# Designs tried in a protein design run: designed miniproteins, single chains, continued (4). Part 15

Each design is a single chain, and the fold is of that chain. pLDDT is the mean over its residues in the fold that is shown.

## One batch from the design tools (miniprotein)

Design m12481
Fold by ESMFold2-Fast:
Structure m12481 (fold): chain A 84 residues (1-84)
Amino acid sequence: KERLERLIDEGLRLAKKFNDEEAIKLLEKAREYLEKGELKKAVDELLKGLDTLIETAVRRGSSSEELQEISRLKREVRELEREL
């Protein structure tokens, strides 16, 4: 729970930095599912939000460092998913 909450918070920070409204909505859904104890749904929405963020970053011509940050966060989420 604590690790998933941290990953959602990091995702929301990045989504707000990019002003990606779609990613923000998906990550807010992830937080809502986490609060309800629906861990798998929280992970699913978090992954969708991060995928949306990667698409936004690519479209905006974001730096490789920014893309790596989002990709690293997505990898941490997938690692956590295997523990659930």
Scores: mean pLDDT 82

Design m12482
Fold by ESMFold2-Fast:
Structure m12482 (fold): chain A 76 residues (1-76)
Amino acid sequence: MALEMLEDAIRAAARGASLENIEKAVEQAKRLGASEEQVKAALEAGRRLRELKEAGASDEELARLAEEAIARVRAL
């Protein structure tokens, strides 16, 4: 399901997945019918989570922010 792929991509970003892997997952979700709004929100969340992880954010904080981003994408 397209939305589950976006959720997995956001969670993967919180765990340190590469931007390339996040972009591939989002592209696959787009092919499965994710809206442009959902795709954009997921990519922005993925980039932000990577920035925070590189800045030394805790795994707990990253997981919390990922679930908040997923809730926003689900509402779109």
Scores: mean pLDDT 82

Design m12483
Fold by ESMFold2-Fast:
Structure m12483 (fold): chain A 88 residues (1-88)
Amino acid sequence: SADEQEKAIVESILKIAEELGIKLDVKENTTAGEIMVKIVELYKKTKDKKYEEALKLIEELLAEAIRNGMSTEEIEELTKKILEEIRK
């Protein structure tokens, strides 16, 4: 369902942010868009490149997940690949 996909996307975004050392205070009903707004505000305040990197990776994830209609399993696999790229 759309709610299950949104939850998978949000969980993926939070994993990407955590791997980049970004701590986000989010509620269970926080959307992907709301998280992106929080990261943009942190980037404006700090000018730290980690927030810019997070935004680029999240935008790529959202483009694939939402526009191409990815399943929760496909979102999880893409997230794993993104995390491996951050760790390299």
Scores: mean pLDDT 80

Design m12484
Fold by ESMFold2-Fast:
Structure m12484 (fold): chain A 81 residues (1-81)
Amino acid sequence: IDSLVKEAEQLLKRAQKLIEEAQKLNDIEAENVAYMARQYALSAIIYATKYKDLERAQRLIEEARKLIEEAEELLRKKKEE
């Protein structure tokens, strides 16, 4: 439980930084993807702590991680332009 919550909290922090970076670059697509990642990370924390549904929490963490990677790639491409 603690490890899943810590992972979700780290993904939440990463998503927030990506949102701020996307806003600075006016990358609306990356901002939207990062917002989705943050929502999945928040949901993962709730499912792990309040509902104690570890399987759903893990799936939400995996989805948040994919979205973070997508947002990072979008921002990388934007910086190269």
Scores: mean pLDDT 84

Design m12485
Fold by ESMFold2-Fast:
Structure m12485 (fold): chain A 59 residues (1-59)
Amino acid sequence: MTGEEAAEEVRKLGKKYGVDEKEIENAAKGVLEFYKEKGDEGAQAAVEAARYSLKTAKE
């Protein structure tokens, strides 16, 4: 998984949950930054963390 793919996955999840675009973009940027430091395995973990944050923001 590339950083771009991870960021796109986060954006899709945010749209599905109806989260504010600003929060979605912040989560996607966080995932991209984490990918830069940790690589492919880190990207998957970052996507899961972002999914949790986006779901919590919707509540």
Scores: mean pLDDT 73

Design m12486
Fold by ESMFold2-Fast:
Structure m12486 (fold): chain A 84 residues (1-84)
Amino acid sequence: MDKRLQELLEREEAVLEAGREFIASLPAEQQEVAHKELLEFVAKLQEENREEIENAKDLETLLEIAEKLVKAFEEKLKELKKKY
């Protein structure tokens, strides 16, 4: 459990850092737009998964949801990198 949680936190930190680095590499005009798209995506992702998180019966289910969210973030970052 602790190892899986640590691995997920490390993946989340890595994708957030990669996202920040990517945005910083863009021209100023694109930085603002890309950052806004990323923030809107995160807010939407949290709202869409709110009920699933609230209905989770155990910690293992919560970890599965967390992994799904991290993967969705990684996928969105990959999409943004191809778009910009």
Scores: mean pLDDT 78

Design m12487
Fold by ESMFold2-Fast:
Structure m12487 (fold): chain A 95 residues (1-95)
Amino acid sequence: MLSEEEQKLMERLSKKSKDQLIQNAENLSAALRWLAEQEPDPATAARLRALSDEAAALAKDARDNNWSVEQIIPKLVALANRATALLSERHGFRP
């Protein structure tokens, strides 16, 4: 259990890092949207758009609900992994 002063310091540092993580989620959303527009397969493009929307929602939810850095990081990592898996799945269909 942290002292009250240590807790307040961690909350302050977490708040500063949170803005950068939210910006990363917004950037991921924009990147996925552009990838969807360039994607020749309509089904994959639709899935990329859905992930873009989830990234935008993550950023909004993190701001609206005052999420901590510890809450944002695993969700952002999971979303990035899902995007990578979707892109690698496409390569699996090449004979």
Scores: mean pLDDT 75

Design m12488
Fold by ESMFold2-Fast:
Structure m12488 (fold): chain A 55 residues (1-55)
Amino acid sequence: MIITKDGKKIEIPEGKKVVISNSDKESYFDNYYLKPLYEERGEIYINKKDVKEIK
């Protein structure tokens, strides 16, 4: 589970890999809190600056 700096919780689906980017890029999706930033090759990408905690 990933917790964002604004207090949202993102569940990691079973069998998906999460990649935390060091990029200063904006969120790919307008609804960041309900969806991953983006998916590529079955991986979920999240900007490191938006991450508070990983559990």
Scores: mean pLDDT 59

Design m12489
Fold by ESMFold2-Fast:
Structure m12489 (fold): chain A 70 residues (1-70)
Amino acid sequence: LDPDHPELLERADLNGLPHEHLRLVGPLIEKLRSKFPSSSFYMFNIDTALALLGMVLEGVQTLDEAEKMA
């Protein structure tokens, strides 16, 4: 996923996440896309991946646990 993608940056801002951590969200988005491949879930998948990354950054879960939840 391109870290300069406008929708990803906008959604990260809405979730209060620093842009420097967006490189960690790519694998979560890809896993969610495999579950919900429809274009209608594009923004849902981004928001869900960012929420899971937020939990990792807050120490609530590990990145491996986030990937399993995605």
Scores: mean pLDDT 70

Design m12490
Fold by ESMFold2-Fast:
Structure m12490 (fold): chain A 120 residues (1-120)
Amino acid sequence: KSNKEIVKEIIKLVEEAIKILEEAIEELKKKEEDPSNSEEEKEKYRENKEFLEKKLKELKKLRKELEELYKNNAPKEEVIKVAVKFLEVVKLAMTVLPPEYAKKLDEIGEKIKKLRDELA
C-alpha cells in the first residue's frame, strides 16, 4: 500500500470510532433520562457521557488533522504522531464505555496500530 492509501484507511477507521462514541453517548443519555434509574446512577451516566463527549471532540479534531495531512501529502512521521494521539484517546474512552462499545473500539485501535506499523 502507498502511504497515502494507508492514511486514507486510518481516516476511515477514525470515522468508525467517532460513530461508536456517538452511539455510546446516545445510550448513556437515554440511561440518564430513564426515570427507573436512581439519581446516583443518573449522575454516573452523566459523568461518563460528558467524558465521552470530550473524547468525541478530540477524535473529531484528530480526523480533521489527518484529512489536512492527507490533502498536503505530509511526511509519514506526522501521520504516525496523530495515530498515536488517536490510540491514547481510544484507551481513555474505553475506561468508561460499556463493554460492547469498548470491544468495538479496541478492534479499531488494533487495526490502526497495524496501519501505523505499515507506515513506519
Scores: mean pLDDT 88

Design m12491
Fold by ESMFold2-Fast:
Structure m12491 (fold): chain A 59 residues (1-59)
Amino acid sequence: MSAQQRVLDYLLAHRAELARLSAKDVGEAVGTSASTVIRLARGLGADGFPDLRRKLSLA
């Protein structure tokens, strides 16, 4: 899987925990950089990781 796919799968599996996770925490958990996590967030239409985290927590 690409790094972006691993990040997305991790976020979807950990929705309840998103409020306490940083881009760095997610990157470390899936074996990628915080920059890759932030780029994925923007690619999905979010302003950044905090915005993506908020949107996923509400879904």
Scores: mean pLDDT 78

Design m12492
Fold by ESMFold2-Fast:
Structure m12492 (fold): chain A 91 residues (1-91)
Amino acid sequence: DRASLRAFAIHGLEEMRELIESSEEVPEELKEKLLEQIDAAIAALRAGDLAAAREHVDRLRELVEQVPDEKVKEELLRMLDAIEALLDQLE
């Protein structure tokens, strides 16, 4: 069910947002950029724009690679991999 896969992808992005907001190890400027891309990806998914959602998720991955804390970075990358797998199933 595409609606369920989309809902799971949105939920995963919301969980990433909560982790980023609560993580003191992420610099504030980087945190703002990460949250901007997460919110844009969620909005694109809600609008049914899978192409735009993928663009925002790609930008989110580039920003996550800049996270200086290795453990937080690894966790965010694992969450992104799961979200990308859900988006692949939507095609």
Scores: mean pLDDT 88

Design m12493
Fold by ESMFold2-Fast:
Structure m12493 (fold): chain A 83 residues (1-83)
Amino acid sequence: GAEEHLEEAERHIRLAQELLRRGDAVGANRHAELALEHAMKALEDPRYLLRAIGLAIAAIGEQFDAYLLGKKQGLEIPAGKKL
């Protein structure tokens, strides 16, 4: 259900943040993408709309941070997965 998707989104956001601190732009981007996918699935349940929107915004922010870190490292990481 939506609760599991919210929990997975939060878990992947935390992993993306940890990988960003470690300097792993590719790993951070992957977890940020997964967080966004889970947050978007939670949007299908109107009871969790605001929380899901908040997590989607956070995931997009982590994708952008991963993009900037990757650019600094000479890597081509998209600024966000076009879903």
Scores: mean pLDDT 84

Design m12494
Fold by ESMFold2-Fast:
Structure m12494 (fold): chain A 100 residues (1-100)
Amino acid sequence: SEAAREAVRAADEAVWKARQAYLTGSPELANETIEAAKRAIELADEAEKQGYGPVADAVRRASEKALEAAQSILNGDFETARKKLDEAAEAVRRAIRLAE
């Protein structure tokens, strides 16, 4: 329960940072998003080891999409970044629902 909640919180933070990077065009926030997403993936691996596989899968999806959004921002591809951010937001909503 706690490991699943920590993973979900980390993914939510990564998605929030990705949104701020998208809105501001900030390379610094995009790099912070990449680091937050990597941390969320590590926490998802721990949640999976504790039996929270579906939550871990949703957290990984949200984090991977946030990472892709940040990479697109760094490349100046804001159209791809928006699509990836929308996918990340959907995945984090799913993760929150599963972690009840």
Scores: mean pLDDT 90

Design m12495
Fold by ESMFold2-Fast:
Structure m12495 (fold): chain A 71 residues (1-71)
Amino acid sequence: SKRKEVVEEMIKAAKEGDSEKLTELIRKYMDILTKEDLREIEKAVEEAGIKDPKVWSTLVAARLRLVEKEI
């Protein structure tokens, strides 16, 4: 599944501390992410200790996109 592959790539980018790649992947694929996918990505970012506002603002944008799908 493309979705599973991109989520795994996002988690890998988070573990490697690659904030730029992580941000680009989330922006590109946010429309296909589920709530569970986003929760796993957020957990990986927190566990990696990433404090980059660019990463967190992109995660917020992805969360808002999920909320829009529920309305």
Scores: mean pLDDT 83

Design m12496
Fold by ESMFold2-Fast:
Structure m12496 (fold): chain A 95 residues (1-95)
Amino acid sequence: VDVKSVFLAWVLLSAEAGNKEGAKLAIEVLSTVDPELAEELRKVLDDPKKLAELARKALESLGHEPTLEAAKEIIREGLANPELRRELEEAVLKA
């Protein structure tokens, strides 16, 4: 699990929950790691169904299962790893 996977998982989680602000913040952090993907996600920010679909495809391209359950596991694993958690915090501070 890496920084990009965690914030993509968070975009999927926010889109499924109907939380546009949460998705927007995760996309802002993603823009520091993958600005092209962040821009594609931003274009569909007002369409939670398309946003979730694009996030699932991006997670699948990284070798993850494109499911909400897998997204929850990615976030949990990212936060449990001290080195990755530090990288997540640094990415948020740069956004």
Scores: mean pLDDT 85

Design m12497
Fold by ESMFold2-Fast:
Structure m12497 (fold): chain A 68 residues (1-68)
Amino acid sequence: GAMEEKEKEEKGKKALLAAELVATAAKLADPSAEVTITKTGETKYQVTVRRGDKETVYTADGEGNVTG
């Protein structure tokens, strides 16, 4: 129903906001860091932060949780 579609959109927006916050924080900490945000599911985003030879991957979910 229409309510289920709205819940998916809200969770997707929450996941994207969490991913964008991680990307912003990474750039503020190191402006030379290469940051990529990738959509991996309807309510899931992956943030890849590369600093020289080190690559760190963070996962943002529809509840706003970030794991890295």
Scores: mean pLDDT 80

Design m12498
Fold by ESMFold2-Fast:
Structure m12498 (fold): chain A 61 residues (1-61)
Amino acid sequence: SRLEELVEEMVKEVLEKKPKTETEILLLTREVVEERASDLPGIEALKIQNEVIERVLKELK
């Protein structure tokens, strides 16, 4: 779906920046969501942010 595609692209963008710490993951995810999901309602943007953070953390295990 469009939402899943958006999440996948955001995860890739965060991973491309090679975050080293949880703080970097949080800050980069916030910036990416602000840039790519600026037109979405706040609650929807928060849900996307949480999903991106979870997937990035799983990839860095």
Scores: mean pLDDT 80

Design m12499
Fold by ESMFold2-Fast:
Structure m12499 (fold): chain A 87 residues (1-87)
Amino acid sequence: SLAEKIASLPPADPALVEELIALGVPEEHAEPLAKIAELFNLDEEQTRRFAERFLEHLARGGSFDEMPKLALEVGIEEALERIKSVL
């Protein structure tokens, strides 16, 4: 279970959890989402994008099980944007 794997991760930064709640993430998902964001080393901008995509994904009937994929996609897109900025 993804929930069990997330529960086994180190505690997330409380400030990051509060930021996600402020962005509109439900409290029940904020801590797991923060743990995934930290696992993928997302910065503040990447974390906001991740939260936005998570909310859109839930609105479309998507499952929480796809959260690691969404975090990875955000990380790759930021890396690509940084590469484009130096071209």
Scores: mean pLDDT 73

Design m12500
Fold by ESMFold2-Fast:
Structure m12500 (fold): chain A 62 residues (1-62)
Amino acid sequence: MSREELEREVNRALALMTLSLAIKISKDPEKIKKLEQLRDEVLADPNVDPKTALEKANEILK
């Protein structure tokens, strides 16, 4: 495994963990729905950029 592949996998795991935590602590049903959709997108598509996913999560949480 290349260093770049390892970094991508670590970032993906961190993004998924962050999304799951955000879903768990959020009390807004609309935000929860958007976060769940984003998490499902990241889980379904390994080509999704983890940094972009975290940026989208931050926008949802505003």
Scores: mean pLDDT 79

Design m12501
Fold by ESMFold2-Fast:
Structure m12501 (fold): chain A 66 residues (1-66)
Amino acid sequence: MRTLTLESLLEAGIEEILSIDTRPVRVKSISDPAPRDTVVARVNGEVKRYESGVGEDGNSVLTLVE
């Protein structure tokens, strides 16, 4: 799996965010998994898809889907 922190995201050369699709999630309890957003971005001239989330230390992370 490839996971990018906010800092490594900048180094990965994300040029443009094309879309952000927030998945609607009904929060019933704190034990429910955090909602994941799908982010489509242009990186090094290619369109890539990522899932957003929160890492172990509470840092924002994007995981490459492809």
Scores: mean pLDDT 57

Design m12502
Fold by ESMFold2-Fast:
Structure m12502 (fold): chain A 84 residues (1-84)
Amino acid sequence: MKVPDDEITKEAVKYLAEKLGVDEETVRKYLNGEISPSENPELWEIASQVGLALLKYKPKTVEEAKKIVDEVLEAFKAGRPLNL
């Protein structure tokens, strides 16, 4: 899967990396399917859900993109579906 490489998506990737305690390049590789789910299945699931949500909801601002990241992380922790 290839997410848009615009400023909004770059800020979302940076924000997700900060929340997960990993580098931006690692998050980008998971979003683009360059790393196997077997390396870190939790990070793969979170990154995939963020990527899919960014493609589906197409945020127009950095704040909207960060809200998507926060919702994916909270939904993952709670074991619930996304509410966006």
Scores: mean pLDDT 74

Design m12503
Fold by ESMFold2-Fast:
Structure m12503 (fold): chain A 70 residues (1-70)
Amino acid sequence: SAQQYNNLGRQYFNQGNYDLAIGYYGISSGQYRRSGDQQGLGQTLGNIGDVYRRMGNYDQADYFYQLSQQ
């Protein structure tokens, strides 16, 4: 489920594996978008923003935070 992929993304983010975190959050966001779950989509996009911020990629972080507020 989208929630399971979001949880996997969070697990890998906490382990410092940012590539896997973004990958699983990406799968989760795609599933929330297809189901029309705007709350889940926003939360998962915000989580991708947090990953980019932790990596020091502030432009990508800001982009995903903007998307999370749609």
Scores: mean pLDDT 90

Design m12504
Fold by ESMFold2-Fast:
Order: sequence, then C-alpha cells, then structure tokens
Structure m12504 (fold): chain A 93 residues (1-93)
Amino acid sequence: SRDYEAGYYFGLAEKYFREGDYEKAYEYAKKAAKLLGIELPELEEVKVVDPEDEERARVQFLLDLLRGLVDIMIATGVLDEEEFEKGYREGLE
C-alpha cells in the first residue's frame, strides 16, 4: 500500500532524526513526501531563526510540515490513517 509505505518512510525519518542522523531523516522524509505527492522545500530554502544547529532546525521544520500535511490528508480522506500509522510504527522500530 502507498499509504503504508509513506508511513514506513516517515517513521524511519523520525527514527533517524531522534538518532541525530539528519541526512537520513531528510532522505526518508523526501521518500514519504514523494509517495504522497508532496513536494518538500530544499534544505537551503528553509528559513531558520535559531543558528545553534541549522541542519537540525531545518529537518525538524520539514518533518513538522510533512506531519501537518499528512494530518490534513487523513482529515480529508485522501490518506488511510490505519495503513499510514501501521507503517509509521514499523518504521520507528
């Protein structure tokens, strides 16, 4: 299922973000977004206010943006919540 695979990659993105691997987090976030037809901004285009860790802040912003768009897609019925959340949980492992 596309929705399961998108959830799985989003779960992997969050797993790698928690581990401090921001490059892999971004890569898997892009894979999830592509499956959902979402075009994420490039990292260089993300405006950040905190200069202490720009890469972390940019990836966090993109993950929050993607989660917000996923929530809208679930609410509008274009994304199966059960399939996405199943994939998400398995990706986090």
Scores: mean pLDDT 83

Design m12505
Fold by ESMFold2-Fast:
Structure m12505 (fold): chain A 111 residues (1-111)
Amino acid sequence: SAAANASALLAAGTAAFKAGQLSAAISNYKQAIAIAPNSSTTPTALNNLAAAYNNLGNYDSAISAAKQAIALNSDNAAAYGNLALAYANLGKSDEALAALKKAKAIASKSA
C-alpha cells in the first residue's frame, strides 16, 4: 500500500540521516510525503525533512518543512525545535525564541 511504502521510505530516510547521507535522507523523506501526503507518518517525515535541511544549512527549506509539520500536528515539539534552529541560524532571534518557547511548552505538557 502507499502507506506501507511511505513508512519504508521514512525508515530509509532516517537510516540515511543517521549515516550522514543528507541528500539521500531528503530524497527518501520527500518521496514518503509525495506518495502518502495524508498519512499519519507525514508530520514525522516533514519534521525529519526540516532537520535534514537544517543540517545542510538550507534554512528557508527547513522553515517551510517545519511549518508544514506544525500545520498537520500543532503539538509537534520537535518541529518547533527545528523551526527555532533555522530562525536562529538566519539571525531571526525573536522568531527563534518564540518557536523555542512553543517547543518547551508542548514538551512540558507531554512529560
Scores: mean pLDDT 88

Design m12506
Fold by ESMFold2-Fast:
Structure m12506 (fold): chain A 77 residues (1-77)
Amino acid sequence: MEEEKNKKALEKFLKGLEYFTQGNYEESKKYFEESVKLSTDEKLKEAAELFKKASEYALEGNVEEALKLAKKGGEAF
């Protein structure tokens, strides 16, 4: 039920953060996208969406926008 979905969403989000801190933005983007799809928590969903966008900007080489979005994601969580 909802508790199981939120638990899975959080696990995906934390795995996404692990890949993000390793600089593996392709994998982090996938995990944050799954977290968004599974999340019923508005704060977790917003944080996951912001970190997904941060991963996308990092892959494009736009480090400044990636950092800005990652900070907003951390504040939302």
Scores: mean pLDDT 83

Design m12507
Fold by ESMFold2-Fast:
Structure m12507 (fold): chain A 71 residues (1-71)
Amino acid sequence: ASAEERERLRRLAEETWALGVEAAERHPDDAQARQLASEAARLYSRVDEIEDVEAATRRLEALRQQLEGAR
């Protein structure tokens, strides 16, 4: 992946992680919200080690949609 694609992935991972933290704080007893937040945090922590940037980007986009829909 290009440096630009990697930086875009880092930004998306950070933004998705932040949404996960917010969702978990709003719904502390929601196991689904905590699971989605945990997955986003894991992807963010390993963002520089991810080789398949396109697959990771699609997964983060899906996590964002699920987190925005968890209300």
Scores: mean pLDDT 80

Design m12508
Fold by ESMFold2-Fast:
Structure m12508 (fold): chain A 70 residues (1-70)
Amino acid sequence: VTEEQVAEVIRSQIRDGVLDVPAAARAVSRLTGVPEERVAEAILRGVQRSGGDVGSDETLRTIAREVLRL
């Protein structure tokens, strides 16, 4: 599993600049094998670290790196 694959899955769960965290966590959990709860926590940490701008590719890559550190 790559950073780009995780970022793309997260991007697919964004609509009108709003990230559906539960849906993203479920999709990433299926991709990585990491439990949904741990993935959701990593996604939220990545969003907070990036200042919350989920519309930027750099933010999505930051979230993906947090997930891949699990």
Scores: mean pLDDT 80

Design m12509
Fold by ESMFold2-Fast:
Structure m12509 (fold): chain A 82 residues (1-82)
Amino acid sequence: DLLRELAEAHRRLADALEAGDREAALEAARRIGELMKELGESDAVTENFVRETERIVESGDEAELRREAELHRKEAEVLLGL
């Protein structure tokens, strides 16, 4: 079930961002990109998502990290609320 796996990946990304775990965050972001591509999203959109996540993680900006984690928590809820 791709939507369930996508929800799990979003949850893992949120957890990693909250924990400051750079390696786990990047792994989760890449997994989201893979799953989005399987669901028919364009390479440009999926690659841009991974690069933007890398930028946020590298910035160390607490406000950006918190906002990003919140967005991925919400996305997981929406995906599971189908």
Scores: mean pLDDT 83

Design m12510
Fold by ESMFold2-Fast:
Structure m12510 (fold): chain A 79 residues (1-79)
Amino acid sequence: MPLSERGKAYMEEILKHADPAVREKIRKFLEVFSEDDASAAKIAEALGISKQTATRAMIALLTAESPEEAARRLSEILA
């Protein structure tokens, strides 16, 4: 499913605060996560990471209180 207008704005805000070294990986994660069939397995395959790492990234995005927190947690998990 394409990102809603609010979801796209939130994604761009996360990317502004993300570590430049992993920004494109975070962008790819957010794009895959936004699909109707998004799963830890699909995210892991798309990013070349473990399912455990994909699950941690999903939880980080869903439980973050701000785009800045989401960016920090995703930068650490996906580094």
Scores: mean pLDDT 78

Design m12511
Fold by ESMFold2-Fast:
Parts: sequence; structure tokens; C-alpha cells
Structure m12511 (fold): chain A 79 residues (1-79)
Amino acid sequence: VEALAEEIVRLVAASPGATPELIARVRELARRLVEATDPEEAARLASELQREVAKTGDEAVTERVSRLALEAYNLIARA
């Protein structure tokens, strides 16, 4: 579960459009997402994470992060 958060941060940090501030926000949102126990909170955090990552302008990174956020959400929804 922590591995999903670190992979999301790694993908965003590798994007040329990522600023240090954006990377810090993505790290915090990914941490909150994987620590979430409420499915509604997890869905809100996943949406927020996707919106922040879209600011990089990198569609490939945004798509990969969206898939990882969905994986994290599904793990929380099953708990």
C-alpha cells in the first residue's frame, strides 16, 4: 500500500512539468489516500490527486497515476 504512494510520487517527480510544490502536494495526497479508511474520503482524495497531477500537462503520467489511485481506492473499499 505504501508502495502505491511512492510509485505515484516517483512518476510525478519524473515529469518535466512537475514543480517541487506540486511534488510535495502529490506526496501528501498519496499518503492521505493510502491511509484513508472511509471509501468516500478515499474517492475524494483520489479525485484531488488526479487534478493535481493533471497540472503537469503530461497525459501519460496522469493516466498512470489515475490507475494507481484506483488501485489504492479499491484496496480501501475492500477493507
Scores: mean pLDDT 79

Design m12512
Fold by ESMFold2-Fast:
Structure m12512 (fold): chain A 56 residues (1-56)
Amino acid sequence: KPTKEQLEEMVKLSMEAIKAAVDVLYSTDPSEKAKAQQQLDEYLAKIQKLAKEAGL
């Protein structure tokens, strides 16, 4: 059973991932776009790991 803290962390990470995805989509600078893509990949990996550990 996922804890309240785990669910809150997943929601927070999901919001940060959405922000990074928006930056990837709308950034015209290759450097900013690459940095946003790296952050997006890191947030998605953390969400996936936390979801698995929480039994989701």
Scores: mean pLDDT 82

Design m12513
Fold by ESMFold2-Fast:
Structure m12513 (fold): chain A 70 residues (1-70)
Amino acid sequence: MEEISKALREAGLSQEAISATKLVVAAYGAENTTKEQIEEALIDAGLEREEAERAAEIAYEAIQEALKKL
């Protein structure tokens, strides 16, 4: 989880986007987390659709890169 949190911060995501993404990772596991699940969590957290789509793409890529380093 800490490696994922660091990757999300380094990718430049907002604190609210990081928090929502971490909830998805905690629920499903990093390896089973999809971009669509992150996008849905961001929308549920109150982000606008366009912002959620952009943040979900960045978060998903950051998670995949962190998993390659583990």
Scores: mean pLDDT 79

Design m12514
Fold by ESMFold2-Fast:
Structure m12514 (fold): chain A 65 residues (1-65)
Amino acid sequence: EMEKKAEEAVKEIKREAGDVIVDLEVKDNVITVYVEKIDLRTIGEIIRMMGIAFEKGLSLKVVEV
């Protein structure tokens, strides 16, 4: 079920990259992650988050705030 996959993806994303995340929203199978800055460390975490989302069949959107 897609809603359950979104919940699992959010848990994994928070576990793996929670320290770079300012806020997070889920809508229509899209996970939107808000980050304070995009530096080399944050790019590495974004790649991990993309992998998690893609594995669950979800889209990932990253926004710098």
Scores: mean pLDDT 79

Design m12515
Fold by ESMFold2-Fast:
Structure m12515 (fold): chain A 81 residues (1-81)
Amino acid sequence: STLTKEATELYQKLVEEAKEQGVSDVSAYIGLILGIPASQATEESFIKLYQSAEKDFQENYNSSDVDVWVASRLRRIGLQV
């Protein structure tokens, strides 16, 4: 799906950035950038978070503050990288 592709590409960019900075714990680095726990910064969890946040934003505009926050951070990172 389009959202899976977008999430995977964004995650790959974050992984590449972590590698270039010599980071030993990639999930912790991504979690720090996004302001989420490292457990949620795994590829599978990231894709699920991205899909949930983007779908909510595009399909109903009726997000909780948390969903709005997650979507905002993911979109901003996508725009800057």
Scores: mean pLDDT 65

Design m12516
Fold by ESMFold2-Fast:
Structure m12516 (fold): chain A 92 residues (1-92)
Amino acid sequence: AVEELTRLLAEAARAYIEAEGLEEVPEEELEEQSRKVAEALVEATKDPELAKKALETLERDIALARELGLPEVARKLEEIREIVKKEAEKNA
């Protein structure tokens, strides 16, 4: 879960950076930040209330990415939400 989430989070962040024309972030920094977020998401799945909040936040972020015209970012966030949901169901 953590490794797959780290990859998808890094891919989503890169897609956002490229779409908005922002300054390029070193791959190592992007992976490190993505890993921290992935670890936090997996830990949140161990508590039903935190898992629910994490899923609601992801759903909001997906909607925002679509409204901003970032379909690739939205797709990556949807994959992240699917993994988080499955992990929460395993811990239920």
Scores: mean pLDDT 81

